Designed miniproteins, single chains, continued (3). Designs and how they scored, part 76

Each design is a single chain, and the fold is of that chain. pLDDT is the mean over its residues in the fold that is shown.

## One batch from the design tools (miniprotein)

Design m10623
Fold by ESMFold2-Fast:
Structure m10623 (fold): chain A 79 residues (1-79)
Amino acid sequence: HMEEIREKIREVLIEYAKKKGVDPEKVMEAFDEAFERAKGKSPREIALAAAQEVADKTGLSGEDLLEMIERLLKAVEEL
């Protein structure tokens, strides 16, 4: 279900943003853009697109991006 995937990715991204002190509004904006571009693709592809867009918009390091990707992939695999 596309809504389940969307909500799960959103939860993980917001949780990670709070941990890193990043503005949740910027994270949600970046996620919505990535989700719209990647809708209809696999959960893994949506998660990767979301992580990259959030990193690009918030200036996260490559290490933070990798950590975020690992968390997102684990979450969508549990669906």
Scores: mean pLDDT 78

Design m10624
Fold by ESMFold2-Fast:
Structure m10624 (fold): chain A 104 residues (1-104)
Amino acid sequence: TEETLLLMLGMATLTEIEVALRIMERKPELLDAEVARVLASVDALADALAKVDPDTAARLRALAADLQARLQGASPAQRIALLRDFLAEFRALHAEALARLKAS
């Protein structure tokens, strides 16, 4: 189903965020590039989700916007911590979407 395909894309984005965090911890010079890559992947996922699950897409966009705002003026260590918090929130949202699909 289209919902199953978008769930798989969500898993891919989750993995990208986890990989970005590992890169940022080891190579601080790549921090800004990795943050930009994560935000672009999340935005693309939200656009895809808007066609199938507009509520989850809106929640994902709100989480990304909050992250973007909090990254302004943040130190490298704070940016890593903010992305870890975002990863946890993304995992929770993905789990909610999966539970809803199983209930349907």
Scores: mean pLDDT 81

Design m10625
Fold by ESMFold2-Fast:
Structure m10625 (fold): chain A 59 residues (1-59)
Amino acid sequence: MATPEEEERDVRANRLLAEEMKKNKTYLKFEPGSITKEQAQALLDKMREEARARLEAEE
């Protein structure tokens, strides 16, 4: 469900995620065209979920 609470949490998580991805951008350092658009999207989704879970679990 797209509740206001979930949206606010996602916005904050996405901001923190962007910072975490910046720190760990080595994972994003791959040659353009080495993977398909769909594979890239799946990878980003996976990284986003992992980073969000880590940030939320961190006190």
Scores: mean pLDDT 61

Design m10626
Fold by ESMFold2-Fast:
Structure m10626 (fold): chain A 73 residues (1-73)
Amino acid sequence: KTITATNLGDQDLYIDYKPGEKARVVAGSGTIQFSDGTVRQVSAGELLAPNYRAVALKSIVAPGEEIGTFEEL
């Protein structure tokens, strides 16, 4: 399955990733909502979506912005 995610927090999220690998939050924290309705709290140092691989993500995601696309593992 392919899903998208949105930054519902009030802080910018800084994301490091390689396509096909798991993405990591490198700075910022907050709430992320996936297109399947799943909600996750994240902080710096954590995996953005531990059950998904990154397809195409933004490296800096403002509040209310879509982070990008993930593929289910």
Scores: mean pLDDT 83

Design m10627
Fold by ESMFold2-Fast:
Structure m10627 (fold): chain A 79 residues (1-79)
Amino acid sequence: SEIAGRALAVQVLVASGFSEEEARRFLEEAKRAVEEGDEEKVAEFEPIIQAAIEKTLSLSEEEKEAIRKRAAELAERER
């Protein structure tokens, strides 16, 4: 699900210090840059996304489960 994928991405960014609003704006801007072929903008976003993913992967199973739970709750709100 697009909604579930976006909700997970939001919570991964939130775990990295973003607010939910900041995470949603960041992902929308990143999506737009990819769709428009803005390679310079994509290059700016890629290391931020990579750092958030690496931080999430380094977390305990309990912390990863908390992120998954928050993502599921966000996806339900965005239905």
Scores: mean pLDDT 80

Design m10628
Fold by ESMFold2-Fast:
Parts: sequence; C-alpha cells; structure tokens
Structure m10628 (fold): chain A 65 residues (1-65)
Amino acid sequence: SLEEQAKRITDLAIKDLKAEGIEVTPEAYKAGFQAALESLKQGLTAEEAYDVARKAMKEAIEKLG
C-alpha cells in the first residue's frame, strides 16, 4: 500500500537524519510520514517522496527549537 511505502520512506529518512546528528521528534516523524504519503498519492517517485519527507521533518524540528 502507499501507506506502507510512506512508512518505509519515512523510517529511512529518520535513520539518515540520525546518522547526520539530527534528533527526530515524534512530531517530525508525523510531518515526514504525511509528506511522504501525499507525495506518493500525487504520483511522485519514492526518491522524491524521501526528499519531501526529509524536508518536512527538518522544518518541523526547526519550528520547535
């Protein structure tokens, strides 16, 4: 399903951000998952959905601190 694909993409983005020293909050996870899911629904590739999810997570983290 698109939801399972979005989850896998979001989990990969989290792993990569943590490897870069960026702490991912639960709110950032939700933002990334929603961004990935919407991207896939719009017909974007998994790579494009990953980029959008990663950006959404970073933006969510910046808003909180």
Scores: mean pLDDT 83

Design m10629
Fold by ESMFold2-Fast:
Structure m10629 (fold): chain A 82 residues (1-82)
Amino acid sequence: SAAAERARELARDELLVGVFEGVMRIALAVGKLTKVPKEELKKLIEETYEKFAKWVRENHPNAEEVVKRLEEVLKRILEEVE
């Protein structure tokens, strides 16, 4: 049914946010472990966010809510770089 299809699409968006956070946290942990300079790590994290947000905006008509959640993840990860 159309309702089931929409529910799967929403679940996929939820998964995208979760995967994004997981990848960002792994990147942060590896960056810290390998002693990547803070400014370089911040730049890589921000560039990764921008690419992912652009992809979401181009591929999802209702992208704003997903991007907002990605921004919240980005803010938390950047706080941990300090």
Scores: mean pLDDT 81

Design m10630
Fold by ESMFold2-Fast:
Structure m10630 (fold): chain A 74 residues (1-74)
Amino acid sequence: SLQQQFVQLQKQLQQAKQQYQQGDKNAPKKIADSLEQMSKILRQLSETLPPEGKELALQTAKEYEEQSKKWKEQ
């Protein structure tokens, strides 16, 4: 399910952030990739939501995309 995929990506994001704190030079890319995939899942979920929920999901997806871009620039 999309919900299970999102939960797995959240776990991957948390692991990547911990790796970053431990000095893993590849962690910024892993964080960026997780955020980008989470944004894609939110866009897919937005298609099944009522208008208010759709707007919030799309806004959150955009925020994750912007965060992903910043992590890729590091």
Scores: mean pLDDT 87

Design m10631
Fold by ESMFold2-Fast:
Structure m10631 (fold): chain A 115 residues (1-115)
Amino acid sequence: DKAIEEFNASNKKILVIVPDEETKKKVEKIAKELGIDTSKLLFFYAKDLDKGYPLLMTSLVISDTSSLLGIIAVETEVPSTLKKIADKYNIPIVYVKKLSKESFKKAIEELLKKS
């Protein structure tokens, strides 16, 4: 798959926002089945971002903006603070409303098109 090979060959990472550990495990399983380099997926729980990690997110995004392909929000909303940072640094956000191999693959393809 050209999109997965292109992402794996890149030096860029994706921020994956998930609502819970169960969804994180499902994404990791799907990523492995698609042949995605899971070390390039940075997982964050939506609830932790709402509980006063705005400074941490600002620091991570600023230090790694050149190495970020984008943000995928899986079955959750992106916190308003992170949306503002993404807008400021032109980081694309893609929403996966219902998780599947197809929807997650399409999200990566959409991020690659925006880059």
Scores: mean pLDDT 78

Design m10632
Fold by ESMFold2-Fast:
Structure m10632 (fold): chain A 73 residues (1-73)
Amino acid sequence: TRQQAIQLLQQSLEALKQGKIDEAQQLASQAYLLLGEPSVAESVKGMSAKNLQSQTTKTLNELQGKPISLSTS
């Protein structure tokens, strides 16, 4: 589910903070497989820590939803 993918991506970011790049890549790859994005899952296995952090953060923001606030004022 999306919630499970969110948790895996959050764990991936935590692993990156700890310097566990291989673990972070594995967690992110698993999250993208759950999201139906196998090409992205393969890409993250070879990503640098910097690129993986950027990609994971962007995807987390998308999964958690953009704050859609239509102001009528």
Scores: mean pLDDT 77

Design m10633
Fold by ESMFold2-Fast:
Structure m10633 (fold): chain A 57 residues (1-57)
Amino acid sequence: MKDSLIEELKKAGLSENNAETLAKQYEAGTSRDNIITSLVMMGLSEEEAKEILEKAE
Protein backbone atom coordinates (compact mmCIF):
# COMPACT_ATOMS: atom_id res chain seq x y z
CA MET A 1 0.00 0.00 0.00
CA LYS A 2 2.75 2.55 0.90
CA ASP A 3 4.66 1.74 -2.32
CA SER A 4 1.44 2.17 -4.34
CA LEU A 5 0.88 5.60 -2.78
CA ILE A 6 4.47 6.66 -3.58
CA GLU A 7 4.09 5.53 -7.23
CA GLU A 8 0.74 7.36 -7.65
CA LEU A 9 2.22 10.54 -6.14
CA LYS A 10 5.24 10.31 -8.49
CA LYS A 11 2.88 9.84 -11.48
CA ALA A 12 1.09 13.05 -10.37
CA GLY A 13 4.40 14.95 -10.60
CA LEU A 14 5.74 14.89 -7.04
CA SER A 15 9.45 14.35 -6.43
CA GLU A 16 10.48 11.00 -4.92
CA ASN A 17 11.42 12.73 -1.65
CA ASN A 18 8.05 14.54 -1.34
CA ALA A 19 6.14 11.37 -2.30
CA GLU A 20 8.01 9.31 0.33
CA THR A 21 7.51 11.99 3.02
CA LEU A 22 3.74 12.20 2.44
CA ALA A 23 3.39 8.39 2.25
CA LYS A 24 5.24 8.03 5.59
CA GLN A 25 2.99 10.69 7.17
CA TYR A 26 -0.14 8.93 5.90
CA GLU A 27 1.12 5.53 7.16
CA ALA A 28 1.90 7.15 10.55
CA GLY A 29 -1.75 8.22 10.90
CA THR A 30 -1.84 11.75 9.46
CA SER A 31 -5.45 12.52 8.59
CA ARG A 32 -6.69 12.14 5.00
CA ASP A 33 -7.74 15.82 5.00
CA ASN A 34 -4.22 16.94 6.01
CA ILE A 35 -2.64 14.85 3.23
CA ILE A 36 -5.11 16.34 0.71
CA THR A 37 -4.23 19.86 1.92
CA SER A 38 -0.49 19.13 1.48
CA LEU A 39 -1.07 17.81 -2.06
CA VAL A 40 -3.15 20.88 -3.01
CA MET A 41 -0.35 23.14 -1.67
CA MET A 42 2.06 21.23 -3.95
CA GLY A 43 -0.06 22.08 -7.00
CA LEU A 44 -2.53 19.18 -7.33
CA SER A 45 -6.28 19.70 -7.46
CA GLU A 46 -8.42 18.46 -4.56
CA GLU A 47 -10.01 15.90 -6.92
CA GLU A 48 -6.59 14.60 -8.04
CA ALA A 49 -5.48 14.28 -4.40
CA LYS A 50 -8.63 12.33 -3.50
CA GLU A 51 -8.23 9.99 -6.51
CA ILE A 52 -4.59 9.25 -5.56
CA LEU A 53 -5.60 8.29 -2.01
CA GLU A 54 -8.50 6.12 -3.27
CA LYS A 55 -6.17 4.26 -5.68
CA ALA A 56 -3.60 3.69 -2.91
CA GLU A 57 -6.19 2.19 -0.54
Scores: mean pLDDT 78

Design m10634
Fold by ESMFold2-Fast:
Structure m10634 (fold): chain A 81 residues (1-81)
Amino acid sequence: DKEAALKALEELRRIIETESDVRRALARMVEIAVEMQSVIKDPEIKQKFGEAFEEILRRVSAGDRAGALAVLDETEAELKA
């Protein structure tokens, strides 16, 4: 479960860094979140990923990609702890 969450965060990072179109970035990010809802079985990891995803999505929507990446970095560190 941690491995799946970390892989999803890595894919979110790639989208945030490479997809200049905000609408396309948001659509691709939502697809990852939907997939992770079925893949992540651990309720604690699922909750942590969900909360991080909501904040990352909010920041990308606001044009704050640097802030979104900061939340992503924090979440990766917490999952690796």
Scores: mean pLDDT 83

Design m10635
Fold by ESMFold2-Fast:
Structure m10635 (fold): chain A 63 residues (1-63)
Amino acid sequence: SKAQIQQQIADLKKQLQEKKKAYEEKIKQTTDPNEYTALAILLTGDELDVQQQLKKLEQQLKE
């Protein structure tokens, strides 16, 4: 149902925000440029994955 898809969208956005906060805390504490870059890549990958999932769910809502 549309209500279930809306809830899934909300949950994915919340999960991404929680992951971003965790990565941002680690990034603030790192002094290693290589570790900084690795954390930034991981965060970007998680953001792209969630964005792709959101696009699929939003497309289903247009039905």
Scores: mean pLDDT 82

Design m10636
Fold by ESMFold2-Fast:
Structure m10636 (fold): chain A 75 residues (1-75)
Amino acid sequence: MSKVTIKFSDGSSVTIEAETIEEAVEKAIKYLLTDERIDVLSAVGAVLRLIGEVLDAELKGITSGVELEVEVKLK
């Protein structure tokens, strides 16, 4: 399985798990774009980072067992 952990500036975190990194990142991006408490520029930065990591993993043929971490600032 693959994981994406979103760490918030208040010290809380959310972990999203899926069988593949593509699925985990898709779910994490949806979460980042729908949580109104997250600073918009911070959310966009996290999304771009996650997209880059997925593209790198796919280029290397790695689709499972990947763990990613991003930090976001709350408003």
Scores: mean pLDDT 82

Design m10637
Fold by ESMFold2-Fast:
Structure m10637 (fold): chain A 73 residues (1-73)
Amino acid sequence: GKSQDDSDEQNKLLKLAEDDEKKAKEVLKKNPDLAKKIVKSYDLFKKDKSFYAPDSVEKSFAKVGKLGKDVLK
């Protein structure tokens, strides 16, 4: 995987989830591979605590992670 590309794409999703949660969910539904990646990233983030992420980014990331898991049901 390309960590930089994946990070940039995830950052775009984080902003989209803040602006339009419904549209963010639709993007994840059309891109199940991206949804799987975000869910795995969210699980890893939960397992190994990181104190470098700002609260706003952490909340957006949690929201997108939950949306991705919901899409993969």
Scores: mean pLDDT 67

Design m10638
Fold by ESMFold2-Fast:
Structure m10638 (fold): chain A 59 residues (1-59)
Amino acid sequence: SSVLEELAARDPRVAASLRALLAAGQVNDVVLRVIEHDLARRFGPEFAARVVAELRAAR
């Protein structure tokens, strides 16, 4: 099961935006840091870290 699928269940627009960034090859360490901070504020630091780990592995 993908953490991005869990994110899509919570916020389909954010999940779509992150998938679009992956497809465009725009996921770098600076972008991942911003994503982690924003997701941690909304969903908590543990879930944010899981999403960032999946994005880092998929890029």
Scores: mean pLDDT 85

Design m10639
Fold by ESMFold2-Fast:
Structure m10639 (fold): chain A 69 residues (1-69)
Amino acid sequence: SMDSQMRAIMAQHQDDVVAAMTQLVAQFPDNMDQVRDMVRQWLLDNGRVRNQAAADTATDAAMARAQAQ
């Protein structure tokens, strides 16, 4: 499934959220909301952020950087 593919990409880039986001944006350009939701949830589930607001901020920053490339 698309969800399983997105999770595999995050697992490959576990230490580099911007690299993960760059690949996700390139591979799923028509599913940006789902990409955002998945990255946000992954950051929370893997203890990379302390709360949902921090997850939203980090996800949006990574997406902006990925799209600027």
Scores: mean pLDDT 83

Design m10640
Fold by ESMFold2-Fast:
Structure m10640 (fold): chain A 77 residues (1-77)
Amino acid sequence: EIEELEKKAEEYKKKGDYKKAAELYSQIAVMYESQGNLAKAAEAYGKAAEWELKGKGDDEGARTMREAYLAQAKALA
C-alpha cells in the first residue's frame, strides 16, 4: 500500500537514511505508474531524486540515481 510505504519513508527520513527514503519513493512512483497516475508517478520520482540528493555517501552512486529518477519524472510529465 502506498500509505504504508510513505510512512516507512518518513521513518527512514527521521533516522537520516535518505537513501532508503528515496528507494521507497521510487517504489511509490512505480505503483502510481502501474495505476496510470502518471502525474503522481512523476511527483514521486521527483521526491526520490530530492532525497538521493540530500543523502551523504557515494557521490557517484547518488548522482547516478538522482539522474535516473529525474529522467523518469521528466518522461512522465
Scores: mean pLDDT 73

Design m10641
Fold by ESMFold2-Fast:
Structure m10641 (fold): chain A 70 residues (1-70)
Amino acid sequence: MLSEEAEKLSKELMEAISKLPEEEKKRFLEQLDELNKRFLRALLQGDEAAMRETIEQMRELLKEAKEKAE
């Protein structure tokens, strides 16, 4: 389910973000919060295309967070 995938990605993002410097952590947490809000809105509207797009944006954010965690 898309909701399970979004929850898994959110948890992985929180773990990756926890390893970042304080300034980067704040930026990534703000981006994750916006993506979570977009996903919830799409879920409430039954907009599967918007849900899938938000999940893809979460994947890109996770990749960026992991690259910064070096």
Scores: mean pLDDT 82

Design m10642
Fold by ESMFold2-Fast:
Structure m10642 (fold): chain A 82 residues (1-82)
Amino acid sequence: SLPEFTEAFEKAVKELTEAIRRANQALDAGKDPAEVARELEREGNKILEKYKKDLSPLEYEILQALIDIAVGLLRSIAREKA
């Protein structure tokens, strides 16, 4: 059987998904992509810190990678507009 993800990981992913939805909404409203990237990075780091003690090492690394991908994409969009 594949290992089950913890309830903490499911909650962390839900909060990150909500943060990404807010970031997309801000982009649609014409907010600066560089500012949106900084805000998403801050929110992502807060989610990591909130759930850190309840996550497995693998779940922590997956969550960090998801944050890095989302923030990296927003920073790429910011560079294209510069």
Scores: mean pLDDT 86

Design m10643
Fold by ESMFold2-Fast:
Structure m10643 (fold): chain A 102 residues (1-102)
Amino acid sequence: SMDDTIDRVLDQINKNLAEIGAEVTNEEAKELIKKMGELYRKIAELLKKNTPESKEEANKLLDEMSKIVEQLGKLLPPDLAIRFESMHGIWEMWVFEVMKEN
């Protein structure tokens, strides 16, 4: 089901985010990674609701998420930045597919 797919993607994202977070030493980047984890969870819940209102709210959180991604790209060492971008790209592909199915 779509819900099962979202949960599997979220689990993979959470695992990768935790592995990246364990290697982060910059305090600002640690706080942003924590905020990313919260945003992934909130967006997943909104997408599972599958209403026009929940999708609109998800879009607002995705915009906030994009700003954090830009900040993390500047704060993370190059190897962690690449790993984070790759993980986040997978999430963005799934979100696009879920929203397309309106």
Scores: mean pLDDT 85

Design m10644
Fold by ESMFold2-Fast:
Structure m10644 (fold): chain A 75 residues (1-75)
Amino acid sequence: GSLTVDEVAERAAANGVDPETARELIERAHKVVLKLLFLGKYKEANEFYQRVVDALLAGDAEEARKIIEEAEKKL
């Protein structure tokens, strides 16, 4: 997305997510996205990242973490 890490963290904090946790999860998601892009999985990378951002913006850090961990295990 076009939102910065800072903007996502600020909006997640407004919805009950710790800002430092939100930043950590977005940084981990970026690493997964880069790996997926290197594998030629562009659509999967975009869909994955959007799911993580949506979970964080909804205030659901546990769901965001689960999405990231499941992707990390498959890579």
Scores: mean pLDDT 82

Design m10645
Fold by ESMFold2-Fast:
Structure m10645 (fold): chain A 100 residues (1-100)
Amino acid sequence: DIAAALEAIRAAYDAFLAGDTEKTEEAQPAADFIEEVIATDPALGAEILRELARIYLDYLRRKLTPELLEKWKKELGLDPSTTEEEFLELVRERLEAELA
């Protein structure tokens, strides 16, 4: 069940933010299942990718520290003055472009 797999991934992000890192590894079977569905059904895969993008952006917003933001700005070649909100907007735009 795709909905159950997406819920498991969301729950793993929530658990990780609460300090339960073991649940992020327990979500691996759900992630693997979703990757298989995306590979075998492109239309359903596009819908799943949009929901995953929403889950990821919510997680990213909650996880993002100043130190992590600085690290990712350097790794991605972004302007050093890029704010957290500008970074999240860039991630959102790129995810939407990839799904178009």
Scores: mean pLDDT 71

Design m10646
Fold by ESMFold2-Fast:
Structure m10646 (fold): chain A 102 residues (1-102)
Amino acid sequence: SEAEELLKSSSRNELFRPGPLLRRLLETVGETADVLTLEEIILYLGLYILKEKLADPNNPTLIDTKGTLLGEIFGKDTIDTRDSLSIMEALLSQSTRVANVT
């Protein structure tokens, strides 16, 4: 799996072009770049979660995505931030990888 390879790789410098749903989310946190690293995408997802107050204060690893852009991106009403594989697979499904840009 490409998601598993990215999780096991020390290289977080892979470049991605966000799809329409992910682009809309990024724009809400002020990011307009056409191409981003996976690390930058994850950072902006975190900023969106903080802005929209989606984290459960009693269990901050669980994110309520119901009725949000994150819910559309992940296809779930709740995401567990510890499920790195599921997060990676959702991001890969919502973006196009731009390989071998050095």
Scores: mean pLDDT 75

Design m10647
Fold by ESMFold2-Fast:
Structure m10647 (fold): chain A 72 residues (1-72)
Amino acid sequence: SMEEKEKKIEEIVKKIKSLAPKELDELIDRLQEAVLNGDLEEVERLGTLILSLSGNDELAPLLEELAKIAKE
């Protein structure tokens, strides 16, 4: 369901925010919106930017999971 999908996205986003600097919260919120809208180009762009700026490779599998959800 859409409700279950939104909850899953929120849980992954919460994990990303816990691992990333607070300065990236606005970009991560924009990523969440792009995932919900199925905007694959924006998801790829923001995901790459967040991973690069965070310096934390632990974000890579979480960002990949969001990209997979966006592709439905």
Scores: mean pLDDT 86

Design m10648
Fold by ESMFold2-Fast:
Order: sequence, then C-alpha cells, then structure tokens
Structure m10648 (fold): chain A 100 residues (1-100)
Amino acid sequence: SQQDQINQAIDHLRQAGQYLQQALQIEDMPDVRTALGDIIQSIRLIRQGNLQQALQYTQNALRHVDRAIRRARDPRVIRLLRQARRHIQQAINYIQQAIQ
C-alpha cells in the first residue's frame, strides 16, 4: 500500500539521519549538516503528504552525502556516510513508489 511505502521511506530516512549525526560527531562537515537538514525536512514533508517535495529534498541529501564522501578525511566517517547513502537511496525508491 502507499502507506506501507511511506512508512518504509520514513524508517530509511530516520536511519540515514542517525548515521549522519554520528558522522558529524567525528568530523563536522557542512555537506553532512545540509544533508541532515534535508532529511529532517523530507520526513516533515512526507508526514504532510507533500511527496514530490519530499523526493526533491531526499535527492538533495543524496548529492550532499556523495560530496561529503569525496571530502571526508576519517575512514570511520566515510563508512558512516556510505551507510547513510544506502538508506537515502532506499528512501528515494519508496517515495517514488508512493507517488506512482
């Protein structure tokens, strides 16, 4: 159902947010802060039923995480960002399915 897809998207975004917060505690990266803000906004938009805007914010978060991975100095941060990236990609898939 659309509600199941929405619930899955929110779960993946929450998990991505947790990994990004952990990365920020090790290395304070502007791209990670922006990605975290985009994820928080995406969850808010999903809850409001604004799935198209939620998708845009989630895609923006993915771009910022990809940039952060290229710039990260600490291997622990890179591992956390890669985990966040996987969850963001899953969230994008579920949001797209919920829209269709």
Scores: mean pLDDT 93

Design m10649
Fold by ESMFold2-Fast:
Structure m10649 (fold): chain A 71 residues (1-71)
Amino acid sequence: RELQLKLENLELGRKKALETRERIRQLEDDARRRAKELADDPEKAQQVLQEARDQIDALVTESAKFGVELS
């Protein structure tokens, strides 16, 4: 039956969305906190932000494979 696959896909997508959103929020929060502490060193602040952006982009791309919309 279709509803088993639908339920599995919904649960997988929901868990993926929650995990991805939490990771993104943690990465953003950590990067912003580090950037604030590195206000005296803008190059390091930019590096931290760039690495976080790269990881976030990878996570968003991975989440998209599950057809999950991250608002």
Scores: mean pLDDT 73

Design m10650
Fold by ESMFold2-Fast:
Structure m10650 (fold): chain A 65 residues (1-65)
Amino acid sequence: SHMQEVATQSAIGILFAEVGAKKVEFKGDEVTVYLRENDPETIARAREVAREIEAATGYKVTIKL
């Protein structure tokens, strides 16, 4: 439902904000994450969260620096 979609997108946004995302965009089944910093630790954490989100939800996550 629309409410479940909004709740899922909100949760995804919070998870990526915690790892240093400055912006998260949703377009259909695609999520684009823009990172504030491009250091290896931040990228590694963002990639780990992206794998978990893809496995749990079916969204396709793209990380941009």
Scores: mean pLDDT 83

Design m10651
Fold by ESMFold2-Fast:
Structure m10651 (fold): chain A 92 residues (1-92)
Amino acid sequence: GIQEELLEKLSSSDISTAFKALDELLDLPEVSDDFKNAVLEALEHLNPETAEVLLNFLDGVLFSYEQNPKVLSEKSLELAQAIHEKLKEVLN
């Protein structure tokens, strides 16, 4: 299904593919805890260059949310914050 495709694309060595997968992931209306955990595990295997690009993207997303809370649902915000924290851990 779409969640399985997004996990595969997120784990891609192609930065553009991983970026698009993260963007699509944040637009999902519902995310299970199992899927969220699978996403966080996949992020542990990213190269530093891809992780930095995704972190910078999320910095922009979270900044936009502070200016206008309507840009993210509450569920997307929770997921974005969890991914942001995980990417910071991967890069440190």
Scores: mean pLDDT 81

Design m10652
Fold by ESMFold2-Fast:
Structure m10652 (fold): chain A 96 residues (1-96)
Amino acid sequence: SAVELYKEGLKNGDYELIVKAVRELRAELEARLGSPVSDRAAHAYLMAIVAAEEGDVEKAEEYAREALRETVLDAAGRAALEAELRALIEEARRLA
């Protein structure tokens, strides 16, 4: 998964693997949301996932807000992304 590639890239300092992870998550988000997503938004989303898995609710919320700010979406795409990020934050609270 894109998340697994991202974590491996961070662990090993592998910049190419980090870039690949961001691009894969971008493609997955665009497919699910039906709208264009920037690399910055996809990267912020990956950071939110990692923070959430670590139980860091504050960081997960911060990166979720960044993903929404960096995203140029129509109303439907934005609503779908907000729903996904809300679910992610709820999962972070469960793990914290």
Scores: mean pLDDT 81

Design m10653
Fold by ESMFold2-Fast:
Structure m10653 (fold): chain A 83 residues (1-83)
Amino acid sequence: NREEFLRRMDTYLAAARREAATLEDPRAATAVVFAGLLSFDGESPEVTRELAVSIAKRLGASEEDQRLAGEAAERAQREALEA
């Protein structure tokens, strides 16, 4: 069902967007949203963290911003899994 698929995706994206909004660097924020989208359908918070770090690094974020993106993405994924 397309509606069920979109509802599930919205849950993960909403959590990722809330966490991304707390970050100052736009590359780190972008990495959190992409990691949330790629972790749609129940990926672990730990894998989601590593995805966000990898994406932030590819976008040219600093090591500090990579770490912050990973932490934010992990929190967002834990929230989404509990919803």
Scores: mean pLDDT 85

Design m10654
Fold by ESMFold2-Fast:
Structure m10654 (fold): chain A 79 residues (1-79)
Amino acid sequence: TELRLVFEGESRLRMEEFGALAAMYASSLGFEVDVEVEGRRLTVTIRGASPAEAREMEAVLRKAAEDLGLTVVRVELRP
């Protein structure tokens, strides 16, 4: 299963901070993670999680992003 989260932010520094936190968090759980920053958007892609683990990670990352002032734009869960 692949979890893809897309966030939007006005501050590049805040997006970079969140990207680093997301990478550390997913890696600490043993998952592969890619982080991409393009303009005002940050994409976090996490691979190897079950659907239940992906939902838990989505909840944690959504809260962390909101705490940093980022907006969740899209959430995709692929089989």
Scores: mean pLDDT 84

Design m10655
Fold by ESMFold2-Fast:
Formats: structure tokens, sequence, C-alpha cells
Structure m10655 (fold): chain A 62 residues (1-62)
């Protein structure tokens, strides 16, 4: 169902947010500031795309 798809997308957003914060912290601790910036941008883009999917699914439920 659309509701189940929305719940799944929201869980994915949460998991990617944790992964982003963890991976960025590891790279920053290693002094790899450019790599930290790149992985953050990549994961933030994936989270943004999933957030757009969540917004579309919310509209279908309204």
Amino acid sequence: SVESQLNFVQVQIGLLSVARDTDVEILLKQGRFDDADKIKAHLDQQIKDLQKQADQLKKKLQ
C-alpha cells in the first residue's frame, strides 16, 4: 500500500542519516576533510531524493 511504502521510505531516510553522520565523523577524525564533504553531499542527495518520494506518497494519501 501507499502507506506501507511511505513508512519504508521514512525508515530508509533515518538509516541513511545515521550512516551519513557516522561516515562523515570517521573521515573528519582521519583529517580527510574533502572526502567527508563529498560523502556528506552524496548521502544528503540520496536523503533529499527519498524525502521527495515521501512527499509524493503523502500527497497520494491526502
Scores: mean pLDDT 87

Design m10656
Fold by ESMFold2-Fast:
Parts: structure tokens; sequence; C-alpha cells
Structure m10656 (fold): chain A 74 residues (1-74)
């Protein structure tokens, strides 16, 4: 499903963010993902993917807490 694919794409970046101690950014990514999935807006999914790509470039060490939040709500 599109939701599962989007979640799978976001989780590695969230993992990098959590490990780097950037928990607020990881949580924000998770919330944006949940909002995109809830609204089912293609533009929201596109923006989320761009955010994920940007965060992955800046800091590869984060994601467990945000991944747990995503798993809990998805």
Amino acid sequence: SAAAALRAAVLPVMEALVEAGRLEEAARLGLELLAALASRRPDAETLLRKLVEKLAKEDPGLAELAAELLAEHL
C-alpha cells in the first residue's frame, strides 16, 4: 500500500535522527507522516519525502523513538 511504502521510506531517516539525539526533528517527521497518511494528499506525501531526503543528508544517526511512534499509530 502507499501508506506502507511511505512509512518504509521514512523509517531509516527517522532512525538516523533518533540516534543523533535530534528527537524533536524525528517526532516532527513522524507527525508529518501521520498527517500525510490521514489526509491522503499527494502533495503532503511529496513534501514528506523531500523532508526525509534532507534530514538523511544532514544526520544519519536517528530513528528509534520516531519509528516507535509511527508503528504505534500506523
Scores: mean pLDDT 57

Design m10657
Fold by ESMFold2-Fast:
Structure m10657 (fold): chain A 83 residues (1-83)
Amino acid sequence: VVGRLISRLRLVAKKNDGRLSVEEAREALEKLRDVLSDEAIEIILREIERVARERGTDYVSLEEAEEAVRRGVERARELGVLG
């Protein structure tokens, strides 16, 4: 699951000089509704939004997005809402 998500984000980032907007991350996550619950998507996206806010912008680097995804997936799994 995490690998498929990260591969999707990498494809989006390639078109944007290694960056992802929060909106692009949301769209990529929503396309994985077959393997991720709505709650998991919200948790993962919240982690990405926190990183963007800390930077004072609406985008993250690919590396930051990958870390945020891993943390969000782990949190969703701990809560039993991953999917």
Scores: mean pLDDT 78

Design m10658
Fold by ESMFold2-Fast:
Structure m10658 (fold): chain A 73 residues (1-73)
Amino acid sequence: MTRKLQDELSLRVRELAARGQELIDAGRPQEAVDYVRREGERLAEEFSKVDPEIAEQARFATRRLVELVERRA
C-alpha cells in the first residue's frame, strides 16, 4: 500500500463529502445520497485496478459517508 494512493483516496472522499453537503444545503438530500453511492462505487472500481486494499478502503469510506449523508437527510 502506498501513501500516495491513500492521500489520493482521502482527497477524493473529501470531495465527495463536500459535494454531498452542497446538495443537502440546496435542499436535495436524496440526490446527495444517490450521488455519494454512485460516485463512491465508481471510486472503488477505479482503485481496484491499481490496489485492492485501497479499493476496500474506498468502499469502507464511501459506506460511512452514505451513512452520514442519510443521517443528515
Scores: mean pLDDT 79

